# Designed miniproteins, single chains, continued (3), part 81

Each design is a single chain, and the fold is of that chain. pLDDT is the mean over its residues in the fold that is shown.

## One batch from the design tools (miniprotein)

Design m10810
Fold by ESMFold2-Fast:
Structure m10810 (fold): chain A 103 residues (1-103)
Amino acid sequence: MSREVLTSLLRPAPPEISSLPREVRIRLAAYLTHLALPGAAVKDESLAKPLMRAVYREIAPDEEVTEEDIEEILEIAKKLELGEEEPSEEIKELARKYLASTS
C-alpha cells in the first residue's frame, strides 16, 4: 500500500479535491502522509515534511505552500500516528477518491 500511495501522491489532484476548504485539504494531506509513510511524522520528520509539501502542492495548486501549512499537517499526522485523533469518514472518502483518480 505505501508504495502505491506514494506513486499516486506525486500527481495533480482532481478539481473536486483542489477546490475544498483549506482546513479539509490540510487534514487530507496529513491522512495521505500517514497512509504513505506510517510512523514517519513521529519517527522521521525530515522524510515526512518533503512528502507533506509535495502532497499539499498537488491538492492545493492555487495556494503557495507555507511552512505554517506544513507544521499544521505535521501536527495532525503525529496525532493520527499516536492514536490521539482518528480521521473522519469524509477525510477517508476523500483519500479514496484522490488515490483512485491519480493513477
Scores: mean pLDDT 75

Design m10811
Fold by ESMFold2-Fast:
Formats: structure tokens, sequence, C-alpha cells
Structure m10811 (fold): chain A 53 residues (1-53)
């Protein structure tokens, strides 16, 4: 579901930030940790910026 995907992506962001490791492509790393596509991870991250206008 959309909410489950969102939670997984945000958890992946938290884990990556907490690790302190440098990654060449953060969005790909987030997608791999969450088990989703890079496109899906990008959509979730973008939605977290709030409403446009």
Amino acid sequence: SRRETRRRVLEAVRRLAASGEYVDDPLRAIAELAGVSVSTAGRVVRSETGVRT
C-alpha cells in the first residue's frame, strides 16, 4: 500500500542518515534499503516536501 511504502522509504532514509556512511547515489541506497524502485523512492521523498502551492 502507499502508506506502507512511504513508511519503508522514510525508515530507509533514517537508517542511511544514522549510518554516517557516504553513498554515491543516496536515492538508490534508500530504494535498496526500502525494497522499492528508485522512481518509487523519489516519489515518496518528493511527497515529504509537502504540498506545492
Scores: mean pLDDT 73

Design m10812
Fold by ESMFold2-Fast:
Structure m10812 (fold): chain A 118 residues (1-118)
Amino acid sequence: SVEELYEKARPNIEETLKEVAAKTSKEEALEDLKSETLLGKLKGVAILAYKVSKGEIELSDEELELVIKNIEELSETDNKSDLLVVLYSVELLLTKYPNNERLIKLKEKIKKKIEELL
């Protein structure tokens, strides 16, 4: 199931993000969102989501909109491992923005896409 796959992947994703986020500033992560590569965008999204969830940074409304747009683009990938990182990032953002309807819908869309790739 998607839940079983995600629960197995989550500890490794969190450990990797903890290490990378400690070395990456908010400004560098925001610049990663402008990357021409999906991997660069994924890195930016994941780091910003992690830092926000830990209370280390705050996002302006414009910065949050940019993060959400990048998640929407990343949700179109067929790479299961990347989708698991995107799902984790959305769950982290939902801890700070629990009533954000776009993030709630993106979580369900990403879960469904991972299920289709099983």
Scores: mean pLDDT 89

Design m10813
Fold by ESMFold2-Fast:
Structure m10813 (fold): chain A 105 residues (1-105)
Amino acid sequence: MEEFLAEVEKRLKEAYEKKDVEGVLETARELAEFFEERGEEEAAEAVRRGVEAAEKVVEKDPEKAYQLVLGGLQMGLLLHLLRKDPTAELQEQLEKYEKKFEELL
C-alpha cells in the first residue's frame, strides 16, 4: 500500500474513534484529491460523492453524514484496489458498500 494511503487509513481510524465528522470529511477530501491527481477518476468521484452527500445533512444529522463519508471512502479505496489487482473478493465488497451507500441516500 502506498505511504499516503497508510496515513489516510490511520487518520480515518483516529477520527472514527473520536466521532470527529470534520476530521473524516477532511481526510476524505484529501483522498479524493490524491485519486484525482493519479487519474483514478472513478475512485475520486466515489469519495467526492460521499463528501457531497454528507455536507448536505451534517448540520441536521451528523451520524448520517459520518456514515455517508465512510461509504464514499470505502468505495473509493475498493475502486483503487480493484484497478491495481481485480479480485472477486474486492468486487463483492464494492457491491456491498455501494448497496449500503445507496440505502443511506
Scores: mean pLDDT 76

Design m10814
Fold by ESMFold2-Fast:
Structure m10814 (fold): chain A 60 residues (1-60)
Amino acid sequence: MADELAAKVAAGQVTEEDARRILEAMNAGDQETIDKVQEAAAASPAGRAALQEALRRVLG
């Protein structure tokens, strides 16, 4: 799952469902998933923007 979510972030393809899975990983303390997602977002400006937008939609 960590690799799947990171790949979607890198591709700029983050859905609300993907954002919920990332939030669940953060809440569960899944550091591997958190680290991989953060690295993907840092490497891709489009991925970072897509992640932020999807998180905003889920949280707000």
Scores: mean pLDDT 81

Design m10815
Fold by ESMFold2-Fast:
Structure m10815 (fold): chain A 73 residues (1-73)
Amino acid sequence: ETPEQLLAAIEEALETEDLSEEMRELGRLIAAGEAPEDILRRHAEAVEKKTGKKIEESRIEEVLAEIAALLAE
């Protein structure tokens, strides 16, 4: 997969979050070659700190599955 395809898939999967600044930082980390799982975990932690709502491990796994499905298209 190209970094651009991976970035687009992650942006689509996380589009429901109103965290544009965090999403842009996520994109930069992907462009730098960081693993999507590590990026998603950092994003989840940032969302938890900002919203006060815990993001479960199962949600990260669901988003990773959505990204994989989008990349398969």
Scores: mean pLDDT 60

Design m10816
Fold by ESMFold2-Fast:
Structure m10816 (fold): chain A 95 residues (1-95)
Amino acid sequence: SMEKLTNAINELHDLILKGIQKVKNGEDIDKVVEEFRKEAKKILSKLTPEEQTLLIGMVHGSLQIGKKQAEEQGDQKIVKFYEKLIESFKELHKS
């Protein structure tokens, strides 16, 4: 349903924001990305295949925008975090 899709979008955006804060606080990027991947899989598992495809596309777009903003701000750690998240989402789309 559209409500489930909207809720999943909001949950994933919250996870991205929490991940950014963890990385800024000095947590290991690879650990934060792995935690994100596990939680993202749980969120996706509640959606239909069609909803998963839409969500992955929308989130991928948001991650690319976030990476560009981090590059413009000179935040190399957050750029690397976004690069690893983008790679993780590409793998989720293939599985």
Scores: mean pLDDT 84

Design m10817
Fold by ESMFold2-Fast:
Structure m10817 (fold): chain A 73 residues (1-73)
Amino acid sequence: SKQEELALKLLKEIEELIEKHKSTLTDEQKEEVLRVARKMSEEVTELLKKKGSVKEIEEVFRKGKKEIEEIIA
């Protein structure tokens, strides 16, 4: 589905963001970033099961990306 394709694309973007910064992060920051990424993945999986909208999926990634950027800063 379009929602599944979007979710996979956005999850890949988050993984690439984490990979790009992982060498500069402390172990504590790495754990926090992975925790946020895991939570995003779980929320998106639940939305896909409930036939959630594209907007709902985008909102999960918008919030999660902001949290990750705050941890990295």
Scores: mean pLDDT 84

Design m10818
Fold by ESMFold2-Fast:
Structure m10818 (fold): chain A 75 residues (1-75)
Amino acid sequence: SAEETIREFEEVAKTLSLKELEEAKAQLDRLIAFYRERYADPSLSEEEKARLREQIRLLERLKAVVEKRIAELKK
């Protein structure tokens, strides 16, 4: 589930260095951009659009976890 994925990712993020977190953020930014470009495809079905919206939301939530951890480490 998305909730389980986020919980597991939060635990992993606690173990990462600042450099690893910044690399993870860059990877998530690239992946979000890729899925947003896919979402702009006018040939997508409503079901495909719904799945892409959920994927983008999950990735944005994972990015928020990384950004929060980076902010904590920079204090």
Scores: mean pLDDT 87

Design m10819
Fold by ESMFold2-Fast:
Structure m10819 (fold): chain A 58 residues (1-58)
Amino acid sequence: GEEGAKAGYEAAREARARGSGGGAATGFMDSVEALESGNSEDGYRGAEGARRLIEAGE
């Protein structure tokens, strides 16, 4: 839900802060930029992307 989306958003923001130094850096950064703009649609997309990366642990 919204709480989960918030958690994903924060995870994406943290990845941005740490430099997103992974293979997915480009897509992740674009997603984080969208989240930063406060756009609900882009926020959900970014949160889902961040969650996927976290769950993969790769």
Scores: mean pLDDT 54

Design m10820
Fold by ESMFold2-Fast:
Structure m10820 (fold): chain A 72 residues (1-72)
Amino acid sequence: MKLSPEEIAALVKKLKTEKNSKEVLALGQKLLDAAEQLPDEVVVFTAATISAVKSIEGAEEIPDFNAPPLSK
């Protein structure tokens, strides 16, 4: 479970620009899997990114809203 410094840098760059929730979660898991060898700032950034994606994207767990949101 070792990543080279160049691999870590590439994954971090992808996380910063990638907005696809599945891609972000997969990249984040790879970084967290190697967290023991990562700087703490990279671990914190990766964990925060995963948390944010789960919070705003929901991905697989989107509730069905059929009711009108607001009446006139």
Scores: mean pLDDT 65

Design m10821
Fold by ESMFold2-Fast:
Structure m10821 (fold): chain A 93 residues (1-93)
Amino acid sequence: IAYLKSLATAAAYLKVGNYYLSQNNYANAIADYSKAIALNPANATAYNNLGTAKLATGSYASAISSYKKAIALASGALKATAEANLATAKANL
């Protein structure tokens, strides 16, 4: 029950974080993605989206770290997206 509640809560934080990201509310997006990751540290999507929010706020080194974690956890299209995002973040250094 506790494990399933953590996964459901992690998914809810990811969805709310995605909503804030779509509204350009990067501070709230970062907070909610961080909570999603704390509850489910294997969520590659949360790391990729956290990196995107950090990139938007100019936190390039932190964005790079988040994208690297997404790449380590992801496969297929998400991995390719995270790799492209990593290249963009590095270009801004």
Scores: mean pLDDT 85

Design m10822
Fold by ESMFold2-Fast:
Parts: sequence; structure tokens; C-alpha cells
Structure m10822 (fold): chain A 69 residues (1-69)
Amino acid sequence: MMVEAVKTGVQVEVRRYLLEHPSASLEEVLTYADRVVDRFAEAMKLSEAQKQQVLDTAKETARRLLAER
């Protein structure tokens, strides 16, 4: 479904950002995640509830990947 595809896309973008910026702080990664989610929400015309679900997934992915460092 569209929302699940967007979640996957955002997770890929967050992982890519960490590969390109291996020294990035949690705050920098979360700021990037917000920007990526805003971009996808605008492009895909997501509702506020859908945008929040995608944002929660992106931030959780960022925190998990950084905790595994």
C-alpha cells in the first residue's frame, strides 16, 4: 500500500544518510528524517495521520540504527 511504500522509502533514505555521514549525531539524523518525511508527504499528498505514522517509523529506524553502533 502507498503508506507502507513511503515508510520503506524513508527508511532507505535514513540508512543512506547514515552510510554517507557515519559520524552524524542522533539530532542530525532526526532532522534529516523530518525533511525526508516532509518531502514524501508533500509529493504523495499524505494526510496528517499518515505523515505521523511515517515520521514515527523514520525516527524509530534512526534511533535503532544509531543504538546498534
Scores: mean pLDDT 81

Design m10823
Fold by ESMFold2-Fast:
Structure m10823 (fold): chain A 69 residues (1-69)
Amino acid sequence: IADLFPPLSPEQIDAEVEAARKSLEEAKKEGRLDIATVALYVQAIAYEVEGNTELAERLRKLADEAEKE
């Protein structure tokens, strides 16, 4: 398997997810939730391509929850 970089630690994954959640809340207050959710989907795809599938899945789930509104 051509994974040349170590995966993110569980703590780093949790920190990234919390940062994304906070960003969505701030965007919602500013009326920019749609743009923030699109950005989060794009970020999830980037992490998935790099092999950080767990982080990608968690970010996608956050974006899905934001989109339900």
Scores: mean pLDDT 77

Design m10824
Fold by ESMFold2-Fast:
Structure m10824 (fold): chain A 66 residues (1-66)
Amino acid sequence: EREERRRRLRELYDSLPETVRAGIEKAADGNPTIQVATALLAVAEGKPLTVKEVDEIAEFIREERR
């Protein structure tokens, strides 16, 4: 369950452009403006993400930092 979710989020994260990944790392600090900005950046980079998806990946990154 959680292991499968972690694997999918890791694969998704690793597939993203470096700029989008940097935005997600900043979003992991809990700033809603950065979450929206990162979602828009992902669309511009041709890898569209919703704000919810950015939040889910940011949560995964927060858990990985622990």
Scores: mean pLDDT 75

Design m10825
Fold by ESMFold2-Fast:
Structure m10825 (fold): chain A 66 residues (1-66)
Amino acid sequence: MSEILVRNASDATIEALLEAGKEDPRVEAEVLGPTEVRVIVRDNPALAAGLALLAIGEGAEVEVRN
């Protein structure tokens, strides 16, 4: 299980992370604040890395925990 904490996220980045949670049952995205999202990814570390890189590429601050 990977936990991704995303801060200073744009509305577009938040929407992309929430959409990933709708499309894949292994992904749970939770809005913690107006620019902050927690994403939990089960059983797919490559997907977790991809979502973290997406957020970083959009200018967000990302912390990943295994």
Scores: mean pLDDT 82

Design m10826
Fold by ESMFold2-Fast:
Structure m10826 (fold): chain A 76 residues (1-76)
Amino acid sequence: MSRRLGDMLASALELQGLPEEAERARKQGRDEHERRRQAFMEMMKTKAGVEELSKEQIDQLLEEMGKKLEREEKEK
């Protein structure tokens, strides 16, 4: 969500002739997405038995959940 908003803002800034601000907006969106990912990983580690999950498995779960939610929103 935040990354998409950052991309939209960046596109508007590029249209205004501010390419440096546009790239900054995209970076902010990506940074917020990464913060959410890290918070989810910390939550999973707090629960017993999930510290053995690989980083790849955690990333897969986050990606699948995100795609499922996005598809449900688009199908409304």
Scores: mean pLDDT 65

Design m10827
Fold by ESMFold2-Fast:
Structure m10827 (fold): chain A 66 residues (1-66)
Amino acid sequence: MLEELRERARERGREVAELSKTKPRDEVQAAAARAAAELIEEGEKAGLSREQQEEVLRLFAEAVGA
């Protein structure tokens, strides 16, 4: 589960990074906020610890910035 969420975070982050090349900043920020909220919800449902949830969000943020 954790590894699946880590991979999903990287995938969602890359999608947001790709949007940033063609979409206005407000649309990109809205997409990033939705993706982050979904990752948080999935992590909570999966019973991830606070540290594991922080790792998932960090990987997402890193992928967005790539």
Scores: mean pLDDT 82

Design m10828
Fold by ESMFold2-Fast:
Structure m10828 (fold): chain A 99 residues (1-99)
Amino acid sequence: MTEKEIAEYLLEKSEEALERYRAGEEVPLSTLQQAILARLVAEYKLEPTEESEKVKKMVEEIKRLSELARQGNEEAAEEGKKKIKELTEFLKEILERME
């Protein structure tokens, strides 16, 4: 499978998940995050954007906080929840921009 085929597949899957979200279907945040990341990874290969870099940084921060929470840091667990909410709000801005 070529990189182009993978990018096309990721874009298709991300669009499916985003359409479900826009239709008011209950989609878990983790699924939305993965769908957006898959789309932005594919777009990053074609044309990097400020939005893709911002989402990457937000997700990496959430991953870091999740790891700290797993290690017993309760403050990191609460901060992670807050960051997930911030990411969700930012994703709504991106969804409007994505058509």
Scores: mean pLDDT 64

Design m10829
Fold by ESMFold2-Fast:
Structure m10829 (fold): chain A 100 residues (1-100)
Amino acid sequence: MIEVDVRLEGGVAEKTVEVDIKEANPDGKLKQVEVTVRVRVEGARRAQVFATAKSKDTGIEGDGEAAFADRPGEELEVRATVLVKKNDKIEVTVRVAGEP
């Protein structure tokens, strides 16, 4: 699980973190991995949160889900899935858009 705090600037903010997946892909084959991101949103009364994941070794971008924050400082969990190799790195991007 990754924890990310995002403060909205002009209604939009983006934050990227890298995660080592050596323990999540023990088979050494290309495998689908799910990353759970806990996001805390500041500076918005309502916001849409979207997470995406990209494999650094393959360059493959995976699917993400959207969640909605209904109050300032709300904590949300969003998930992103991506195809990865053993000992790959996942670039997780969290994008937030909402009302300041």
Scores: mean pLDDT 72

Design m10830
Fold by ESMFold2-Fast:
Parts: sequence; C-alpha cells; structure tokens
Structure m10830 (fold): chain A 74 residues (1-74)
Amino acid sequence: SEVEELLEEMERFVEEKLPELSEEDQKKILAAYEKFKEDVRRLEEEGASEETLVRAARTALAMLKHGFEELKKK
C-alpha cells in the first residue's frame, strides 16, 4: 500500500540520516519518528480511510525531513 511505502521511506530516511546528527539531536528525530508512527497507527485503529492514512504519512515524512534540516543548520 502507499501508506506502507511512505512508512518504509520514513524508516529509510531515519536510518540513513540519523548518524549525521549529535546524540541529543538523534533523540529528537527518533522521538518525532515514534510519535508519527503512533499517530498513523491510531488513525488506522480508528478506521481512517487509506486516503487519510496516506495524507498523515506524507505530512509526517515532510515534517521529519524539515526537522532534520533545521537541526543540521545548527
């Protein structure tokens, strides 16, 4: 599914980019990643449509990438 592909892309992004950050900033990215995974899981448990899950996952991935770039500026 597109949701699964987006979650896999998010996981790959974290795995590839996490080592570029300090230990403190790694914790921040991991916390955001865990929250985003939980948010998508809760929407799925609530019976959200595939369209809603895809939008949530896309938003989460974009926010995660933005957060990483902000941490890299420091």
Scores: mean pLDDT 85

Design m10831
Fold by ESMFold2-Fast:
Structure m10831 (fold): chain A 76 residues (1-76)
Amino acid sequence: SPEREEALLAARLAVAGGAVDFIELLIKKKGYLSDEMKAELEQLIGELKEIRDASTDPKLKARADEVIARAKKLLA
């Protein structure tokens, strides 16, 4: 069902968002952005864009865009 498909996308978004949060905590703990963290953030941005584009729920799309913006800010 569309509701089930959106629930699975929401779960994928939660996992990817948690990974971004974890990298943010590692940056705060270490005081720098490593090349490995940068590569992981770039991969997560790609995955988040795929989740956003697959969804038909404007609220899920907006939440994915918020996480993408946070990940991009960590790369700056």
Scores: mean pLDDT 89

Design m10832
Fold by ESMFold2-Fast:
Structure m10832 (fold): chain A 65 residues (1-65)
Amino acid sequence: LRERAQELLKEGMELGARIVSLVAKLLFDKSLSEEEKARLREEIDRLQAELDRIDAEYQALLAQM
């Protein structure tokens, strides 16, 4: 359980870093078209949903410890 919780934290941290990178691109890359911005927002939303799933699994493991 403890090792699995550490693995989930690492996965969440890596996914969080990717989300931050995409958000930074969306905010600061002035060369993006509106269509490209829309695609980036959709990708960010998808990754946010995945992060929420990882957090839910992590919380469930903590409840068992």
Scores: mean pLDDT 81

Design m10833
Fold by ESMFold2-Fast:
Structure m10833 (fold): chain A 88 residues (1-88)
Amino acid sequence: MKVLVVGKDKEVLEKVAEALRKAGYEVETKISDSGFLSAKEAEGYDVVVLVTVVNGRPVVGVISDDEKKAKEVAEILRKAGFIVSVTV
């Protein structure tokens, strides 16, 4: 499974990416101040993970058109200690 992890905080972004790579996923990271992705930038990825920081706490959004893939990624990130929301 190929996962794109997007966020503005490089340190938090790398912690999310490491958890997914340790689980055996192919992970690419993108630093973005806006947190927005074009459809073209998301193309070729099974799941997109958006990393935000709210009141000093990392919050992770998992986005996919495949509910099974989204839930699999979300479960790994929850086990790694992240607060996770899922959009399918």
Scores: mean pLDDT 77

Design m10834
Fold by ESMFold2-Fast:
Structure m10834 (fold): chain A 75 residues (1-75)
Amino acid sequence: DARRTRAVRLALQYLRLGGVELTPELIAEVRRIADALPASLSAEEIAHRVVERMVRLFPVDPSVPGPEQPLPAVE
């Protein structure tokens, strides 16, 4: 599902900006959470819920800048 793939990418980008280390295990957990969410949700809603869940498990460093800067699309 392209929508879930997009949501996973967005969630991983937000977590990276928050200073969370992207391990294969963490990426698998993000995908698992996204797959468990209803298909009626938008990619942005899925990403938001995944990030909320993950941030509660891994506290974010308050010195990290906000997600205002656009992330590169495809290199």
Scores: mean pLDDT 69

Design m10835
Fold by ESMFold2-Fast:
Structure m10835 (fold): chain A 96 residues (1-96)
Amino acid sequence: SPREQTRLQAVLSVQLAGLNFSIELYRKGGMTSEDLIQEVYQLEDTIRRALAAGLPPSWRERVIRTLERNRQDALALGDKRTAQLLDRIIQDIRAA
């Protein structure tokens, strides 16, 4: 439903903002790689639900842009595991 899509988009906005904050916290040594990976798995679940509910192309592009930036940041910080996880999620969105 349109209301369900709106709710999932709102949750997605909050989780994407949270990931941006968590990457910065990880950069400063305030978060572990394992904590970051757990947060990314929670975001992946929300993304899968949003895609199943019919996430519009404009929102897919927004999600991909945010994940690609965070992938690049994770890679620059030496967290190859988080970067590879984010890359897989980006590929899954593109294939959906």
Scores: mean pLDDT 88

Design m10836
Fold by ESMFold2-Fast:
Structure m10836 (fold): chain A 68 residues (1-68)
Amino acid sequence: LSEEQREKAVELAREALREAGASETVIRAVEHDIRQTEGEDAIRAAVNAVAAFSPELAERLREEMEKL
C-alpha cells in the first residue's frame, strides 16, 4: 500500500468500527496495526476486526478497500 492508500484504509476502518460500536481502545489498536502492517495483511486485519463487531460492515469495508 502507498502512504495515501494506508491513510485512506485507516480512515475507512475507523469509521466502520465506530459505526459498529467499537471502543476507542479497539479503534486505536486497529489503526496502529494497519500503519505497522504492509500490503494485504493490513487490509485483512482491518476487515477481520470490523467483522468481530459487524459482518455486514466488514463486507462493505472490504469492498471499499479493494478500490485502494
Scores: mean pLDDT 77

Design m10837
Fold by ESMFold2-Fast:
Structure m10837 (fold): chain A 57 residues (1-57)
Amino acid sequence: RSAAQLARAAAELAALEESIREAARGIGKVLKLDKALEEKLVEMLRDVETMVLLRRP
């Protein structure tokens, strides 16, 4: 059971990471961000993802 739960958590994390990347791309398109700003936004969103995950260990 624990192994299955860990596998689900990993799959959910991968899905969340994809969602964050999609959201960053969407925001970049809407705001017409420069590549440098888009990359910084992606990094910031990844940091937020990590913080959120650490808040709910």
Scores: mean pLDDT 70

Design m10838
Fold by ESMFold2-Fast:
Structure m10838 (fold): chain A 92 residues (1-92)
Amino acid sequence: LSKEEAKERIEELAEEYIKKAEEKNLKRAVELIKEMKKEALRLVEKGASAEEILDSLIRIAVEFAKKHKLTEEEIKLVSEFIGEVVEIAKEM
C-alpha cells in the first residue's frame, strides 16, 4: 500500500469502529478510537513501521485507561481496531 492508500483505509476503518461503538453506547471507546486514529495517521505520514504504530497505539490506550474506566466490551473493540490498523501498516 502507498501511504495515501493506508491513510484512507485507516480513516474508513476508524469510522466503521466508531459507528460500532456508538451503536453499543461505548462512549469511551469512541473517544479512544478518535485519538488513536489521529496518532496512526501521523505515524503513517512519518513512515513509521507497523511495530512503531502498534507500540504507540498501545501506549495511548494504556494512558487513556489510567484516566478513564474501560469496560470489557470497550477493551475488546479497541484491541480489534488496533490489530486491523497494524495489519494495514504491514501492507506498506
Scores: mean pLDDT 87

Design m10839
Fold by ESMFold2-Fast:
Structure m10839 (fold): chain A 91 residues (1-91)
Amino acid sequence: GAEEYVRQARESGRRAGEFGRLAEEKKKEGDGVGYSGHAIAAIGELLTAALYIKKAEEEDPELGREARDEVLRAAEEGGVGETARALLEGI
């Protein structure tokens, strides 16, 4: 049901934010490989969140919208909010 899809989307959004923070730490250390690895992981989690948001919106548009807002906030806190907006805008 929509509630399960919302839970999955929120968890992926949380992980995306965590990977975004780790990417910024590696960037500050001058570790370009570490930065790229965490940035790619953040994108993967955002894509997973986007798919679950779409599934939630198809069953319950209001719950899907709430999940979209929560994922975007988590991504913004992790410094990947612009990437999250771009990925979520296409669905």
Scores: mean pLDDT 86

Design m10840
Fold by ESMFold2-Fast:
Structure m10840 (fold): chain A 66 residues (1-66)
Amino acid sequence: SMEEEEAKRLGKEYAERLLERAKAQGADDAVVEYEVEGELVKISGTIGGKSLSFTLSIEEIKALLS
């Protein structure tokens, strides 16, 4: 669906921004992944030796990317 395509695009963009920010702060080992679950995006990975896992809606990601 169009919503899944938008979720994939936004999830990729947000994950890439998180990874770039982490590396800019010296976390060169950072790993950030995304997975689309309907209209939700699950972000997971590790930054600076700490695990992260959270779920965002399309609207929440749009707000964070603004």
Scores: mean pLDDT 82

Design m10841
Fold by ESMFold2-Fast:
Structure m10841 (fold): chain A 79 residues (1-79)
Amino acid sequence: PVPAIRLSEEELIELILEAVRRLGKEEKVDEVRKAAQEAIRKHGLDPRVVIEAAAKAAGVEESELERAIKEVLHERLSA
């Protein structure tokens, strides 16, 4: 489970986009941004729902995207 961190819409989207780039899906970044924004509009700022929508747009498994997001967070925490 990801810790309950309060992220702004923009912060959550930026983390997801970084994770998508790390998964080698840089060309999907624009589609992922759009999907994440749409999920937030429909369901509010629920990280689970937003990550699910982003993973579908990127063509990756939700678990893979969650792992990549965790790796990005660990790297930023180490800098």
Scores: mean pLDDT 78

Design m10842
Fold by ESMFold2-Fast:
Formats: structure tokens, sequence, C-alpha cells
Structure m10842 (fold): chain A 80 residues (1-80)
């Protein structure tokens, strides 16, 4: 896989957050949350490619998950 284990988790978390927003009829917000999760996966992969520590890779993936969740929560608040 192109993604690290942590990156795959970040991408999956982004998809889950995106689905929550999409279910409210906000396709753009749902797509945005999913892309942020994928961004965390890409950051984790690039760090691995550069020889970064596992801790740095994990933190990048967790940051992507956090940003995806925050984006989804903001979209949900705006939809209400």
Amino acid sequence: SMFTKYGEEAAEAGREEGRKVFSLGDAAGGTGAALIGIGGAVDAYLLKKRGASEEEIRKAAEEGKRQSREAAEQSIKRAK
C-alpha cells in the first residue's frame, strides 16, 4: 500500500467523518472532510519516505484525523 498503517487509519477516519456530513446533504463539506483525512495519510507517507520516526508519522496521521473531525463538526454546525 502507498499509505502507512497510520495513514490508512487517517484516510478511513476522513471517510467516516465525510459520510456524516454527506448524510446531511452537504456533499462539499463531506468531500472536504474526507480529503483532509487523505491529506493526513499523504503527510504520513511523505514522512516515512523521508525516514522520519514512527512517532512523527503517527502524529501526522493523528493531526489529519483531528483536522478532518473538526472540519466535519463545523460543516454540521453550519447545516443546522
Scores: mean pLDDT 78

Design m10843
Fold by ESMFold2-Fast:
Structure m10843 (fold): chain A 92 residues (1-92)
Amino acid sequence: SIEEELEKLLELAKEALKNGNPREALFHLELALGILDILLGLGVISEEEEKEYLKKLLPLAKETLEKLKELGDKFWSEEAEKLIKTIEERLK
């Protein structure tokens, strides 16, 4: 199911962070957000269901940013900051 795919992406992001690979974590989180946007646009999920996933994505996105900053990765840190802003705006 699509919910299984979303949960898989969250687990892959968590694993990437544990392995010291925040760029890979960012990739999985951006893909998850993109899937959520498509599902919401198609009416497959409700705004409430989207917010539940966004609440799970936000702490992982913030941890990803912290790890990217620790590595001095300016470009991907800026991308992670954009992801965080997008999630926070959608949670309003």
Scores: mean pLDDT 88

Design m10844
Fold by ESMFold2-Fast:
Structure m10844 (fold): chain A 78 residues (1-78)
Amino acid sequence: MREEAIRLLREAARAAREGDGEGAVRHLEEALELMEKDPTVPEAAIDAVRYGLRAARQGDFELAARAAEAAVRLLEQA
């Protein structure tokens, strides 16, 4: 599950940087659902994805990409 969430978050960051807001939102939502089902995932990583999802929905793709990248780092260190 963690490897799949990390893949989705990386795809979300790429979509956001390419200006694909729909793709960014979709990948962030999919990652969030996987992460919320895993009790070993740090709450900070979940919060980062929620922040990124809000940013993507508001058209702030740079913040969305950075939030997704922060979540990846938190997952890789957990």
Scores: mean pLDDT 86

Design m10845
Fold by ESMFold2-Fast:
Structure m10845 (fold): chain A 100 residues (1-100)
Amino acid sequence: EKLYRATSEELKALLESAGVTKKEMTKSEIFYVLLTHMLNTGLLEPVGTTREQAGVYRITSEEARALFESLGFTAEELTLADFREALDRWLELGYLEEVK
């Protein structure tokens, strides 16, 4: 899998808050780390199931809402597919860069 680097200060700060010291990560690592961190900090909440079984997540913080709204997600709840699409939009916006 390809390696990616955070290029925006906001995304760098978010990864650092999650305990990430690596400058380069796979897309799957970024997805797992960010989802887990947002769940642990209460920025996202699983809807109607346990964290491990949740297919839908509610945005609970203003900071997370602003981030997802900037990516075009206006819904109060996100699916795992929506979260993966948000990572793709971060790549398109230059917040994430592929390491070549």
Scores: mean pLDDT 72

